# Ledger of designs, part 74: designed miniproteins, single chains

Each design is a single chain, and the fold is of that chain. pLDDT is the mean over its residues in the fold that is shown.

## One batch from the design tools (miniprotein)

Design m2715
Fold by ESMFold2-Fast:
Structure m2715 (fold): chain A 70 residues (1-70)
Amino acid sequence: GPLIEEITRIAREMEELRREAERRGDLEKAKQIEELLNQLQVEGTRAIALGDYEKALEIARELLEKAKSL
């Protein structure tokens, strides 16, 4: 549905930010974004498994903001 599509879009945007950091040689930033992506995978998947797609989207948005702020 639209919520899971938006979560997937956010995850792809975070992957692009990680790849951009790697391309610029900022390996520490790339590692920090990878850690945020791992947090999204764990916490987001748990929320989805519980049927709480709104919480999964909120988690995804918060983690994307953190990635952009690095």
Scores: mean pLDDT 89

Design m2717
Fold by ESMFold2-Fast:
Structure m2717 (fold): chain A 73 residues (1-73)
Amino acid sequence: MELNELILRLREAAERARAFFEEAGDEELARKVEELRAEFERELPSMSPEEVIERARRLIEELEEMVRRKEAE
């Protein structure tokens, strides 16, 4: 259940980041989060399980970094 767990974590991270940027009034960053999530879901059927795991972890890190950068402003 590693694959499903990472997909769930990615979805949760994206929802948190989007909500944070929307509350901050940053529509551009909120849209970027939605785009990153949509791109991942579009690529999902074409990726191997190992590739999904690696990409999901990287996207979660990217989303968390985006939130941290906004908080530091």
Scores: mean pLDDT 81

Design m2718
Fold by ESMFold2-Fast:
Structure m2718 (fold): chain A 70 residues (1-70)
Amino acid sequence: GKEEALELLERLGVWAVIRGNEEALELAQKAIEAIEKGDLETAIKLTREAGRLAGRPELAEKAIRAIEEA
């Protein structure tokens, strides 16, 4: 659900910082904001791109499943 999605996106943001990819961090933050606004379609798109850029696509897909339950 929402709590799991937010936790997974926070972890994705940490991986973005570790990789030095500021765009991935911004996308993860925007995905969190989209979840809070109830824009799940935008949240899913942003999460997938953040995961690709952070080098953690599997973590992004886990977050997307949690978003779909939110």
Scores: mean pLDDT 85

Design m2719
Fold by ESMFold2-Fast:
Structure m2719 (fold): chain A 73 residues (1-73)
Amino acid sequence: SKKELIEELKKLGEELLELLRKDPRVSKENIELTEKQFKEFLEYIEKLPDEEAEKLLKKAIEYLKRLIEAMKA
């Protein structure tokens, strides 16, 4: 469901932000930009019909999973 996918995306977003905060190579400005972009994306998704939102959420979740994996490697 849209709600379950949003919850998964939020969990992944929190994991990404924690990794960024622990990386001394990442500036505070880049962390703040990432937080802002994530918030804006969630606000956009919440306004979309369920079918369209689920499609975009699945793509975003896959992207974040790959990014987090790359950052851990």
Scores: mean pLDDT 85

Design m2720
Fold by ESMFold2-Fast:
Structure m2720 (fold): chain A 72 residues (1-72)
Amino acid sequence: SLEEKWKEFKEKLGEYLKQLGNAKTQEELNKIIEEIKKLLIEMAEWAKSQGDYELAEGLEEAVEGIEKYLKE
């Protein structure tokens, strides 16, 4: 269900945020941020498959923001 998939997303994001709090170097931060980016891409594709193009667009904009951060 959509609710189950959204719960999975929140659980994965929460784990990455916990890892982010334990990061001690910029390299570790960048690795965690790359994983968050991949998760957001997966969710955008999921949203498109469900016909939620507005949600997908918002998630894709978040990915663009992360890409700009990683490129400095």
Scores: mean pLDDT 81

Design m2721
Fold by ESMFold2-Fast:
Structure m2721 (fold): chain A 103 residues (1-103)
Amino acid sequence: MEEEEKRREEKRREEFQEKLIKKLKEVVEELLKNFNLSEEQREKVEELLKEAIEKIKKSDEREALEVAIEFLDKLLEIAPDFPEAAYELAMLRMQLWALDLEE
């Protein structure tokens, strides 16, 4: 019975992580599709995405949001005029702020 509660918490964490990873992958796909990036910039974006995914998989909800925010900030340094990344960054910052208010 206690194992079912742990499994529900783990599933909720996994679902959150999967949704966040999917969102970051979609943002990267739009970036690579719509922007004429150099080979070096493409490799840097792919490396940043891989690093972010690995960190998110090992993170709680707050830590995963912080990793995603840092990743999107780095994407905006590469492509400052990328509205999809700017929008997602704003949304993730609002989610992090909401978590801080519940304390």
Scores: mean pLDDT 80

Design m2722
Fold by ESMFold2-Fast:
Structure m2722 (fold): chain A 62 residues (1-62)
Amino acid sequence: KKLELMREYIRLKAAGLPFEEIVKRILETGKKLGVEDYAKKIVEALENGDKEALRKIFIEAE
């Protein structure tokens, strides 16, 4: 679940989508997977530019 959401984030980032579209799709996918709180943590780290928090969240995906 969390790993699937993180893979989707990596895919969207690699595709060069705008930040707002990445945020929208991450929240939407998190809701579908039942990990909305995890999706919100990713979005919060991205909005704050907190690379360390994002890395920690990524490690927790597995």
Scores: mean pLDDT 77

Design m2723
Fold by ESMFold2-Fast:
Structure m2723 (fold): chain A 57 residues (1-57)
Amino acid sequence: SVPVGAEDPPDSEVLVFERPPDTPEQIRLADEAAEAARAGDEETMRRLLRRLADLLR
């Protein structure tokens, strides 16, 4: 049977990085992404996470 009650994540997937940010730019992006996540702005959070991922490479 199909589950009609979807399991909504209780934490809306909080921004959690495997490693701490190293540079001031990485820290700033992480903070901004976390703030966007708290505000529920998924688009901004996704954009900032992509930028942060690029900098971590």
Scores: mean pLDDT 66

Design m2724
Fold by ESMFold2-Fast:
Structure m2724 (fold): chain A 65 residues (1-65)
Amino acid sequence: SKEEDKERAIKLLQEKLGMSEEDAEKVIALGDNEVILRALRKELLEAGVSEEEAEEVIKLIKKNA
């Protein structure tokens, strides 16, 4: 469901980037913004997240934007 996908995205952003739940929710709300998604992908890769896992996070956020 959209709610389950959102919760999963929040958890991943918290675990991978150290985001607060509030900040993660703000990022998800901006998930239709290509500039935000590109910046997020870069941050995930710099944090040591694999390209495959970073794309999964981005896809999950786009689904809930």
Scores: mean pLDDT 78

Design m2725
Fold by ESMFold2-Fast:
Structure m2725 (fold): chain A 90 residues (1-90)
Amino acid sequence: SEALVLRAEDAALARLRELAARGEVSEAALEAVELAAEAQRAYAAGDLARAEELAARALRLYEEHPEEVERANELFVRVGQEEVARLLAA
């Protein structure tokens, strides 16, 4: 369900923010992942102008810090998948 996906994404973002606070994820990489998630949510809500603006900002950060953003995105996806699996196993 969409609610399950949003819950998993929120948990993954919370984990990335915790890691960034500990210096394990760069602030630029965290911002890129947060902006991409917000862009997807704006797109789903029908706010195409906001989605485009947020996506462009996320892409710029990816172009400036490709390895850090790619690593943070891989972690975001993995944590989200683990949260979905945890919720489905309960």
Scores: mean pLDDT 85

Design m2727
Fold by ESMFold2-Fast:
Structure m2727 (fold): chain A 85 residues (1-85)
Amino acid sequence: MMTDEQKLKEAEKLFEEGEKLFREGRYEEALEKFKEALKLFVEVLGPLDGKTLLAVAGIAEVYRAQGKDEEALELLKQAIDGKLK
């Protein structure tokens, strides 16, 4: 089983991969990586940690780039309300 430290390193790697894919315009792949990173950040650091919120921001930017502004706004609202658990 992965330790919390191993999960955090994997989450950071997934987040970096998501940012790279987003810059390349590979939105669906970026979304997958950001969502995987978010799950691990929530598990290790909780829903209100800065790294967790950066992963949420990444997902929201992908949704916005895809023209899904309402989905982006709803996700950001859920994050601010601490409802990512």
Scores: mean pLDDT 82

Design m2728
Fold by ESMFold2-Fast:
Structure m2728 (fold): chain A 98 residues (1-98)
Amino acid sequence: MIDEKEVKAALGDMYLALGKKLFDQGRYEEAARWYEKAAELYVESGDFKGAAQAYVNAALAYRKLGDEEKATELFRKASELYRQAGDDVGAAEAERLA
């Protein structure tokens, strides 16, 4: 059987890369949407660390847009996902950014 989780993780990597390219172009709203899609795919694949990283990137994009409330929400989601992944350092850093 094709590993559905592995396919979702690969799609997440592609969406994360697209979001980063859009962020580098100053297209922060589009970047945030692709980062959130990447995070959802990583969660579905069980890659909680990848999901946390994608939510951090989405939060930074919303911060660039002046949406501090959405940025704080996503940093807190990232912190929770880092804790689920056993990455206490990543969790503390995400919580500090919120």
Scores: mean pLDDT 87

Design m2729
Fold by ESMFold2-Fast:
Structure m2729 (fold): chain A 60 residues (1-60)
Amino acid sequence: MRVVEATFDSIEAAIGAALGAIGLDPEAKVEVKGTTVTATLPDNERGREAERYVLEASEG
């Protein structure tokens, strides 16, 4: 398991990133607190793709 934490510019962006991560890996455990998303992802290719998605989305 890998844990990814990212802070976004808005609550809408955080929710969008959380939904995107779940869409990439339905087994992802995602928690949203305000503008911060914490995702617990598997140590596999799907988890790496979800991690990249969340981190890239947070760069906005």
Scores: mean pLDDT 78

Design m2730
Fold by ESMFold2-Fast:
Structure m2730 (fold): chain A 56 residues (1-56)
Amino acid sequence: PLYRVLVDIRTSGSPVIEFKAGEVVSGAQLAATFPGMSPAQAVALALANGSVERVS
């Protein structure tokens, strides 16, 4: 499944990961922004905090 980014997301660290509002990303890409999380956990958190929405 794919997710549309609703707010700019940028991590601090190496490498820096950045997604702009309007981009479409996978759960694996979202997991890269949440250290220690699985793709499923990262997706659940991003949906819960309003950072992304699911695209069909």
Scores: mean pLDDT 75

Design m2731
Fold by ESMFold2-Fast:
Structure m2731 (fold): chain A 68 residues (1-68)
Amino acid sequence: GREDAQRNGRAAAEAGAAGDSAAASTGGYHMFKEGTGEQRRYGYLAAKAGRAGDSAAASRYGQLAFEA
């Protein structure tokens, strides 16, 4: 649900900030699956950035999903 998406968004933001792109990607994917609208969009972007090794972008999108 939306609360689960927000929790995963926060986790993705924290993992990305720590340089853990794999964990950030996993969190983003969960936001994509569980969120709605903006949470889903930012979750997808966080997952893509994390898979590409762009932990900074994954962190930013995770934070945006958490705030959505």
Scores: mean pLDDT 75

Design m2732
Fold by ESMFold2-Fast:
Structure m2732 (fold): chain A 56 residues (1-56)
Amino acid sequence: GEAQKLINEGIALILDAIGREIEKELKGEELTEEEKKELEKLEEKGRELIKKGDEL
């Protein structure tokens, strides 16, 4: 249903953000301030989608 699609999309965005952070750590690279802000926005958007799905 629509609710499950929103939740799945939100989870995917959060996992993508976490994966990018882990990849940088494994390579010994530091995230730039801009990259940190982009990943934070992805996590926030993911959380909003999960909330919208949960409210349906």
Scores: mean pLDDT 83

Design m2733
Fold by ESMFold2-Fast:
Structure m2733 (fold): chain A 79 residues (1-79)
Amino acid sequence: AATPTVTIEATEDGKVVVTWSSSDPFTRVKVYVDGKLVYEGATDSTSVEVPVPKGKHRVRAFVQTSAGVGAAAEAELEV
């Protein structure tokens, strides 16, 4: 299975969008903001939106496909 590509982007709506490439029916996702876990779940989507306070934050996302393949991304973003 191909390793998913993971991207993190700030939205104009005070959120961070984590997007990944996967052909799997389920992806487990964890999102950390400033070292704190703010989202954890399984989803059949290829993206999740997480509310983030205004300002500069360090965001780390980890995704794992149902095939057991993991990928991570990290970004410093102004929200």
Scores: mean pLDDT 77

Design m2734
Fold by ESMFold2-Fast:
Structure m2734 (fold): chain A 119 residues (1-119)
Amino acid sequence: MPSPEERIEAGIAELVGVLDEMVRELRRAIEAGSSKEELTEIVRRHRARLEALLAELFRAFPGDPRVLTAAHAASEILELLSRALDSSKEEALALLDEVEETLARLRAGEYPAPQPPKH
């Protein structure tokens, strides 16, 4: 019977899996010379899946710092991907490399917790 810890870990692993799938699909599409419209549709589709998974994790584990950390990482990755859609092919691929590094850190449990607001 899965513990709350195991359920959180499984949910984060599923979220990382969706992000990894999105990055792999985007890399292939960019290398193939796909249109900005096609790249935007890939991001939109995976974003819907990410939002659904995050909503379930927040509903099941409100205020859990691991869930908050995973949500912050997903937000930063989506921002990098948004910039990649408006970039040259070379710059877009470099941004995808940065996303893959962020995902590797999240998988290793080395992604930093979100900083509190600056005063």
Scores: mean pLDDT 80

Design m2735
Fold by ESMFold2-Fast:
Structure m2735 (fold): chain A 66 residues (1-66)
Amino acid sequence: SEEIKKLQEEFNKLLIEKKFEEAAELLREIMEMLGKSEEEIERLTSALLEGDAAAFKEALAELNLE
């Protein structure tokens, strides 16, 4: 999807800029568009906001998001 691709590009930019709250909000939108559950969205966004890169990476792999 063109829309999802654009959101992913913005998400990566926010990560580079270390704007983690804005990145988490955008990640939520992407995951909702992909049909992920609220529990999955909260788990992944919480890991990002806590700055736990290892937990975030594991959560991405567990949810089959790459």
Scores: mean pLDDT 75

Design m2736
Fold by ESMFold2-Fast:
Structure m2736 (fold): chain A 62 residues (1-62)
Amino acid sequence: SPIEELKEEIKKIVEETKDKEEAEKKIQELITKFIEENPSLTDDEINEIRAFALDLLDEKFG
């Protein structure tokens, strides 16, 4: 699934990035690009992706 592939990329960014602000910026850019490339995404799917990213960022960085 494209969403599952995106989630794996988000995980890698969080794992590889030392600074929270840099990770947030990279994730925001990635999600924005993904939304532009996938016009069939629902608001619920976009919200799920954003919530997933926020949870990972909070887990690692606090």
Scores: mean pLDDT 85

Design m2737
Fold by ESMFold2-Fast:
Structure m2737 (fold): chain A 70 residues (1-70)
Amino acid sequence: HMSAEELDEEAKKKAEEMEKNNLSKEERIKVLEEQKKKFEEAYKAETDPEEKEKLKEMITIIERAIELLK
């Protein structure tokens, strides 16, 4: 399980990766929202508790990254 600090650090790295793209702010957010939707669908379909926790962490990282890019 990732700590809040680790999730924030990963979100910051994700946002930094998106900043390196030659995309608009709106396009970067859209890409992340699409990724989040895919992980949310995976989370609903997953039956393994360990994998569900990892998917939940990925969703949280993406949500935090979107907040940082706004």
Scores: mean pLDDT 81

Design m2738
Fold by ESMFold2-Fast:
Structure m2738 (fold): chain A 69 residues (1-69)
Amino acid sequence: GDAVIAKAAAHEALEALEKGDVEGAIRTLENAAKVIKDPELKEKLLEAARLLREGRVEEAREILQSLIA
């Protein structure tokens, strides 16, 4: 379901960030948001992607960690 997709995307994005691949993290989150119908999960993924685009990596990381908790 949507929660499984969101958690998988968050995990992949966090791994990309550990490797310094910010563009890869953004792509993963935006692609997952396209297939998720749950508005809350979609908004969290898009907000994390937006924060990454703004260079606010630690704030994005906090959102992603909350999705996998």
Scores: mean pLDDT 88

Design m2739
Fold by ESMFold2-Fast:
Structure m2739 (fold): chain A 74 residues (1-74)
Amino acid sequence: SLEDARRAIEHIRRAREHYQKAVEALKKGDFENAKKHYEEAARHYREASDAITDPEVQEALRKKAEEFEKLAKE
């Protein structure tokens, strides 16, 4: 639905914002805040993936979430 597409776009936007904040935290040596923002980016990509019905796009977003989940563990 259009509502699901709008929710997915919003989650992708929020994921990108959290990624930017994670990078800024890393530049300051704030590893704890960087980890938190990577976790939030992963969560938003997961929610975007769940809202999408296109299998190719859904899988790409799921893989992106997995990447950020791994970054949060480092």
Scores: mean pLDDT 83

Design m2740
Fold by ESMFold2-Fast:
Structure m2740 (fold): chain A 82 residues (1-82)
Amino acid sequence: MVMQANQDVMNSTDSIEKQAQRLVDALRRDLGEAGQPYVDRAEEEIRRVLREMKDKPLSEQVAAIVGVILRAIGDYWQELLA
């Protein structure tokens, strides 16, 4: 039984925001003190992605968030190798 057709969009946004926060928190823990500036930048970009892509499918939002996270890891990797 269909409760409301537009509920999926709202639910997707709420769910992805919480999952994005968990991923950012995990990065903060795992990258340590030196990685925090990279995590902070990733968090800002994730917030922009969530705002910009509110009307997009979850798969596109997830792909964009993963891209931001991988970029942050790459930047931190470059710092560690410097």
Scores: mean pLDDT 75

Design m2741
Fold by ESMFold2-Fast:
Structure m2741 (fold): chain A 73 residues (1-73)
Amino acid sequence: IEELIEEARELEKKGEELAKQGDTEGAIKLYEEAARKYTEAAYLYGQKGDTEKMRELVKKAQELREKVEALKK
């Protein structure tokens, strides 16, 4: 689970760098991948009964999806 979160964080960071460089398409792709990994990690924490951690990760994924929608405008 922690590996998924680390991978998601790294993708989010790279997406932010691409967005700053004007690579909107690249940033969108990386943010979507990061959101998927956060969602997978949230599901696994939910299965373990860690509802607090699950909610944090779901919120993180949602924030990234909102960033994707903002970049598409």
Scores: mean pLDDT 80

Design m2742
Fold by ESMFold2-Fast:
Structure m2742 (fold): chain A 72 residues (1-72)
Amino acid sequence: SEEDFELLKKGLEAYSRDLVRANPDASLEELIERAKAAAQRVGDQQNLSKEQTEELKKAAVKAVEEEYAKLH
């Protein structure tokens, strides 16, 4: 459902913020690639459409960028 998808998206956003905080020495590029990989794994495991998986990746990347900016 849309509600289930929104929950997955929020979970990936939270994961991405935690990833940035847990890895202070990592570059923005490294954190973005790790967040995208996590979103792809979720998409694959949940058998999501390509469109849904791309939405998860975008959400994860934005969360990384916003959290990284707060710390730098």
Scores: mean pLDDT 89

Design m2743
Fold by ESMFold2-Fast:
Structure m2743 (fold): chain A 99 residues (1-99)
Amino acid sequence: SAMAEELLARFRELAERIKEAIRENAPLSEVLALIDELTTLATALHELLGRADAVRETHRLTNELKKWLEENPDASPEEKLEKVQEYIERLLALMEESL
């Protein structure tokens, strides 16, 4: 649907903003807030498509990422980017599978 395509496009744009925030060494609170927005977009897509399993998996993945960032505040921007990219790719694969 056009709505699903729009949500996927917004997810990709928000994912890039998260990576940019990390490159710019933004406060952890800002990065976590962007991940919450990403979670909202991903869950909206899965809910639109009636995929309760994918909603649960999205929350699991984003909570794991947030926990890693909170437990590793002194990790380098490079290490944070690698971890964020790993989770973004997993979330994106889940969203594309739902389409």
Scores: mean pLDDT 88

Design m2744
Fold by ESMFold2-Fast:
Structure m2744 (fold): chain A 59 residues (1-59)
Amino acid sequence: SADELLELGEKLFKEGKYEEAVIAYRQALQIDPNNERAKKLLAEVYKKLGQEEEAEKLS
């Protein structure tokens, strides 16, 4: 489910695995494109990767 992918992404993010966290959050958005939590978390990880423009599109 989308929620399970969000939990996986949060775990990866806490471990500093930002690219893997992006994959998990994007998969959550494929399941639920209107998931506000997934968009917020994906924006946060993009900011950690220095992808400011990608983060702004999701905020």
Scores: mean pLDDT 81

Design m2745
Fold by ESMFold2-Fast:
Structure m2745 (fold): chain A 100 residues (1-100)
Amino acid sequence: SATEERLEALLEEMRRLVAEIRASTDPAEVARLAERLAELLAEIGEILRTERVDPSFADRLADEAQRVVLEVMLHPLMSEEQRERLAALAREIREIVERN
């Protein structure tokens, strides 16, 4: 579906941001990339709230969002505030999916 294609594109963008965060040695760059990642996670959550998505696809999205967040949370320049925000957004996506 067009919605699933849009969500897949957001996942691909998140994977690109993870690679950029992992390569960065600049705290300011890590902060900007983490903010962009948070915006993408929030957009995924909004799509899942407002649009009809196949439950199995939605479950896989929630798993991928959790994996992406887990990968970046290991970065030494990631602030505790950024880690908490990203973890909260990934949890919110999972909660939306489980409310089926």
Scores: mean pLDDT 86

Design m2746
Fold by ESMFold2-Fast:
Structure m2746 (fold): chain A 92 residues (1-92)
Amino acid sequence: SAELQQLAQQLSATARAQGIDVQVSVDGNTLRLTFRMSDVKHLIALALVLIGMGLDGLEVEIEIEGDTLRITITAPNEAQLKTALQRLIAAV
């Protein structure tokens, strides 16, 4: 959705303004966040936000590939993914 893509771009811009180097992408009901391991302090804060979201049906997968950390968030629908994105933007 165009709205979810705009929120993803807003999250990326807000994170960069706070010194967080993150790549953000949305595909359907799935949000992917890609970080370098040098940003571990911000990754811990983000993990706490994800745990605290309290949205039913969110699936969170964390993958480490070399020096890159990837977080994949899958929501049951676009409305819940929108809520998750808005909470992430507010937490950054």
Scores: mean pLDDT 75

Design m2747
Fold by ESMFold2-Fast:
Structure m2747 (fold): chain A 86 residues (1-86)
Amino acid sequence: GDEKAKELGEKGLELGKAGNGKEGGLLAAEGAAAAIAAGGGGEGAKAALEGGLAAVKSAKDIEEVAAGTAGALAGIGAAFDAGEAA
């Protein structure tokens, strides 16, 4: 659940830092989707947001920007759902 989302988001962040923004953004989006499916929020949502933002910052083209943005938005949505549930 959330632990898998955190793992995917953290891998996305590492790829973004390494300059592989497209793969980083896609993994961040997968992590965010897993966090939402697990009930939203938590470490997974935070990791997905950070991974998506890192992918956007390292983006070289519009595909990398789109992937990173999708990951970041999905992470925000997951975190927001957790906040609303509290």
Scores: mean pLDDT 62

Design m2748
Fold by ESMFold2-Fast:
Structure m2748 (fold): chain A 98 residues (1-98)
Amino acid sequence: SKEESLKSIAKALENVIDLAQERLGIDPAVAEELRKEIKENYNDVEKLLEISERMRAHIDEAVEKKIKENPEKADEIRFEGDVLRTFLDILEYLAKKI
């Protein structure tokens, strides 16, 4: 149960990275490194929370870069960033309950 819950959270965290890469254009090398760290640390709540915080920083950088490249879509890009950060908030909340 606890291990299965952590695996589910880790998988959801990987999905957030996939969405950040697809929707915001996060660096593929950064995305691969984060996915690898999630897979290697799926059973470590503290490490998953640390990775989540690093993901927020990369999402913030990707949002700013994408807005600079597409200023006419700034509000839409900010909204996509907010949605991804909200998913991270939910996953962090769930991880702390395990």
Scores: mean pLDDT 89

Design m2749
Fold by ESMFold2-Fast:
Structure m2749 (fold): chain A 58 residues (1-58)
Amino acid sequence: MHEEINEKLKKELEKVKDKLTPEQLQEIADKMLEMIVNGEKLEDVLKEFKKLVEEYLK
């Protein structure tokens, strides 16, 4: 991951870390990696991250 992507994702993850299970965190990480290797835009990656977090918190 690029430094800027990693920094933003880590900050968001830290905020919701204790509300998610290790399995959910792994699922999110896997999805993020897939998007990054597929050349998705940073904005798109962050948007999907937030969407998945919200989905899991329901």
Scores: mean pLDDT 73

Design m2750
Fold by ESMFold2-Fast:
Structure m2750 (fold): chain A 92 residues (1-92)
Amino acid sequence: REEELVERLLRRATERLLALGVPEEHAPTAARLALEGAAAMAALGVSEEEAERAIRERGAALGLSEEEAEAAIRVARELVPEVRRAYEELEA
């Protein structure tokens, strides 16, 4: 199910963001932005540049610092192969 895949990817994103120094209070928000960016790049064909801009703009609107937004961008790039694999599993 898509919900189970999203839950697993959000957990991984949160763990990576905490490892990068994002505080526990902001990590769930940053993880959601990272997963949305990864999905946009992997499934919707959005460019890396456009996904990065979207994460920075939405992150700022949600109260993330520039450093936290950069961590979310990094995690989004790392998640692209995992998101592609997850969609391949859904199609199988």
Scores: mean pLDDT 81

Design m2751
Fold by ESMFold2-Fast:
Structure m2751 (fold): chain A 56 residues (1-56)
Amino acid sequence: RREEIEAGLAAAERLREGYRERLAKYASDPELAKIAQEGLEAAERGLELLRAALAA
């Protein structure tokens, strides 16, 4: 349902922001920064898919 996609979109946006915060926090730790960056990229991919589904 549209409401489920909207809820998923909101969750994905929160997850993306959380990874951005972690990336900034761990900027001086290359390994932790890499993990946060990978999480951010995955969250952004999910967000794009959910936005496309909501727009359809």
Scores: mean pLDDT 78

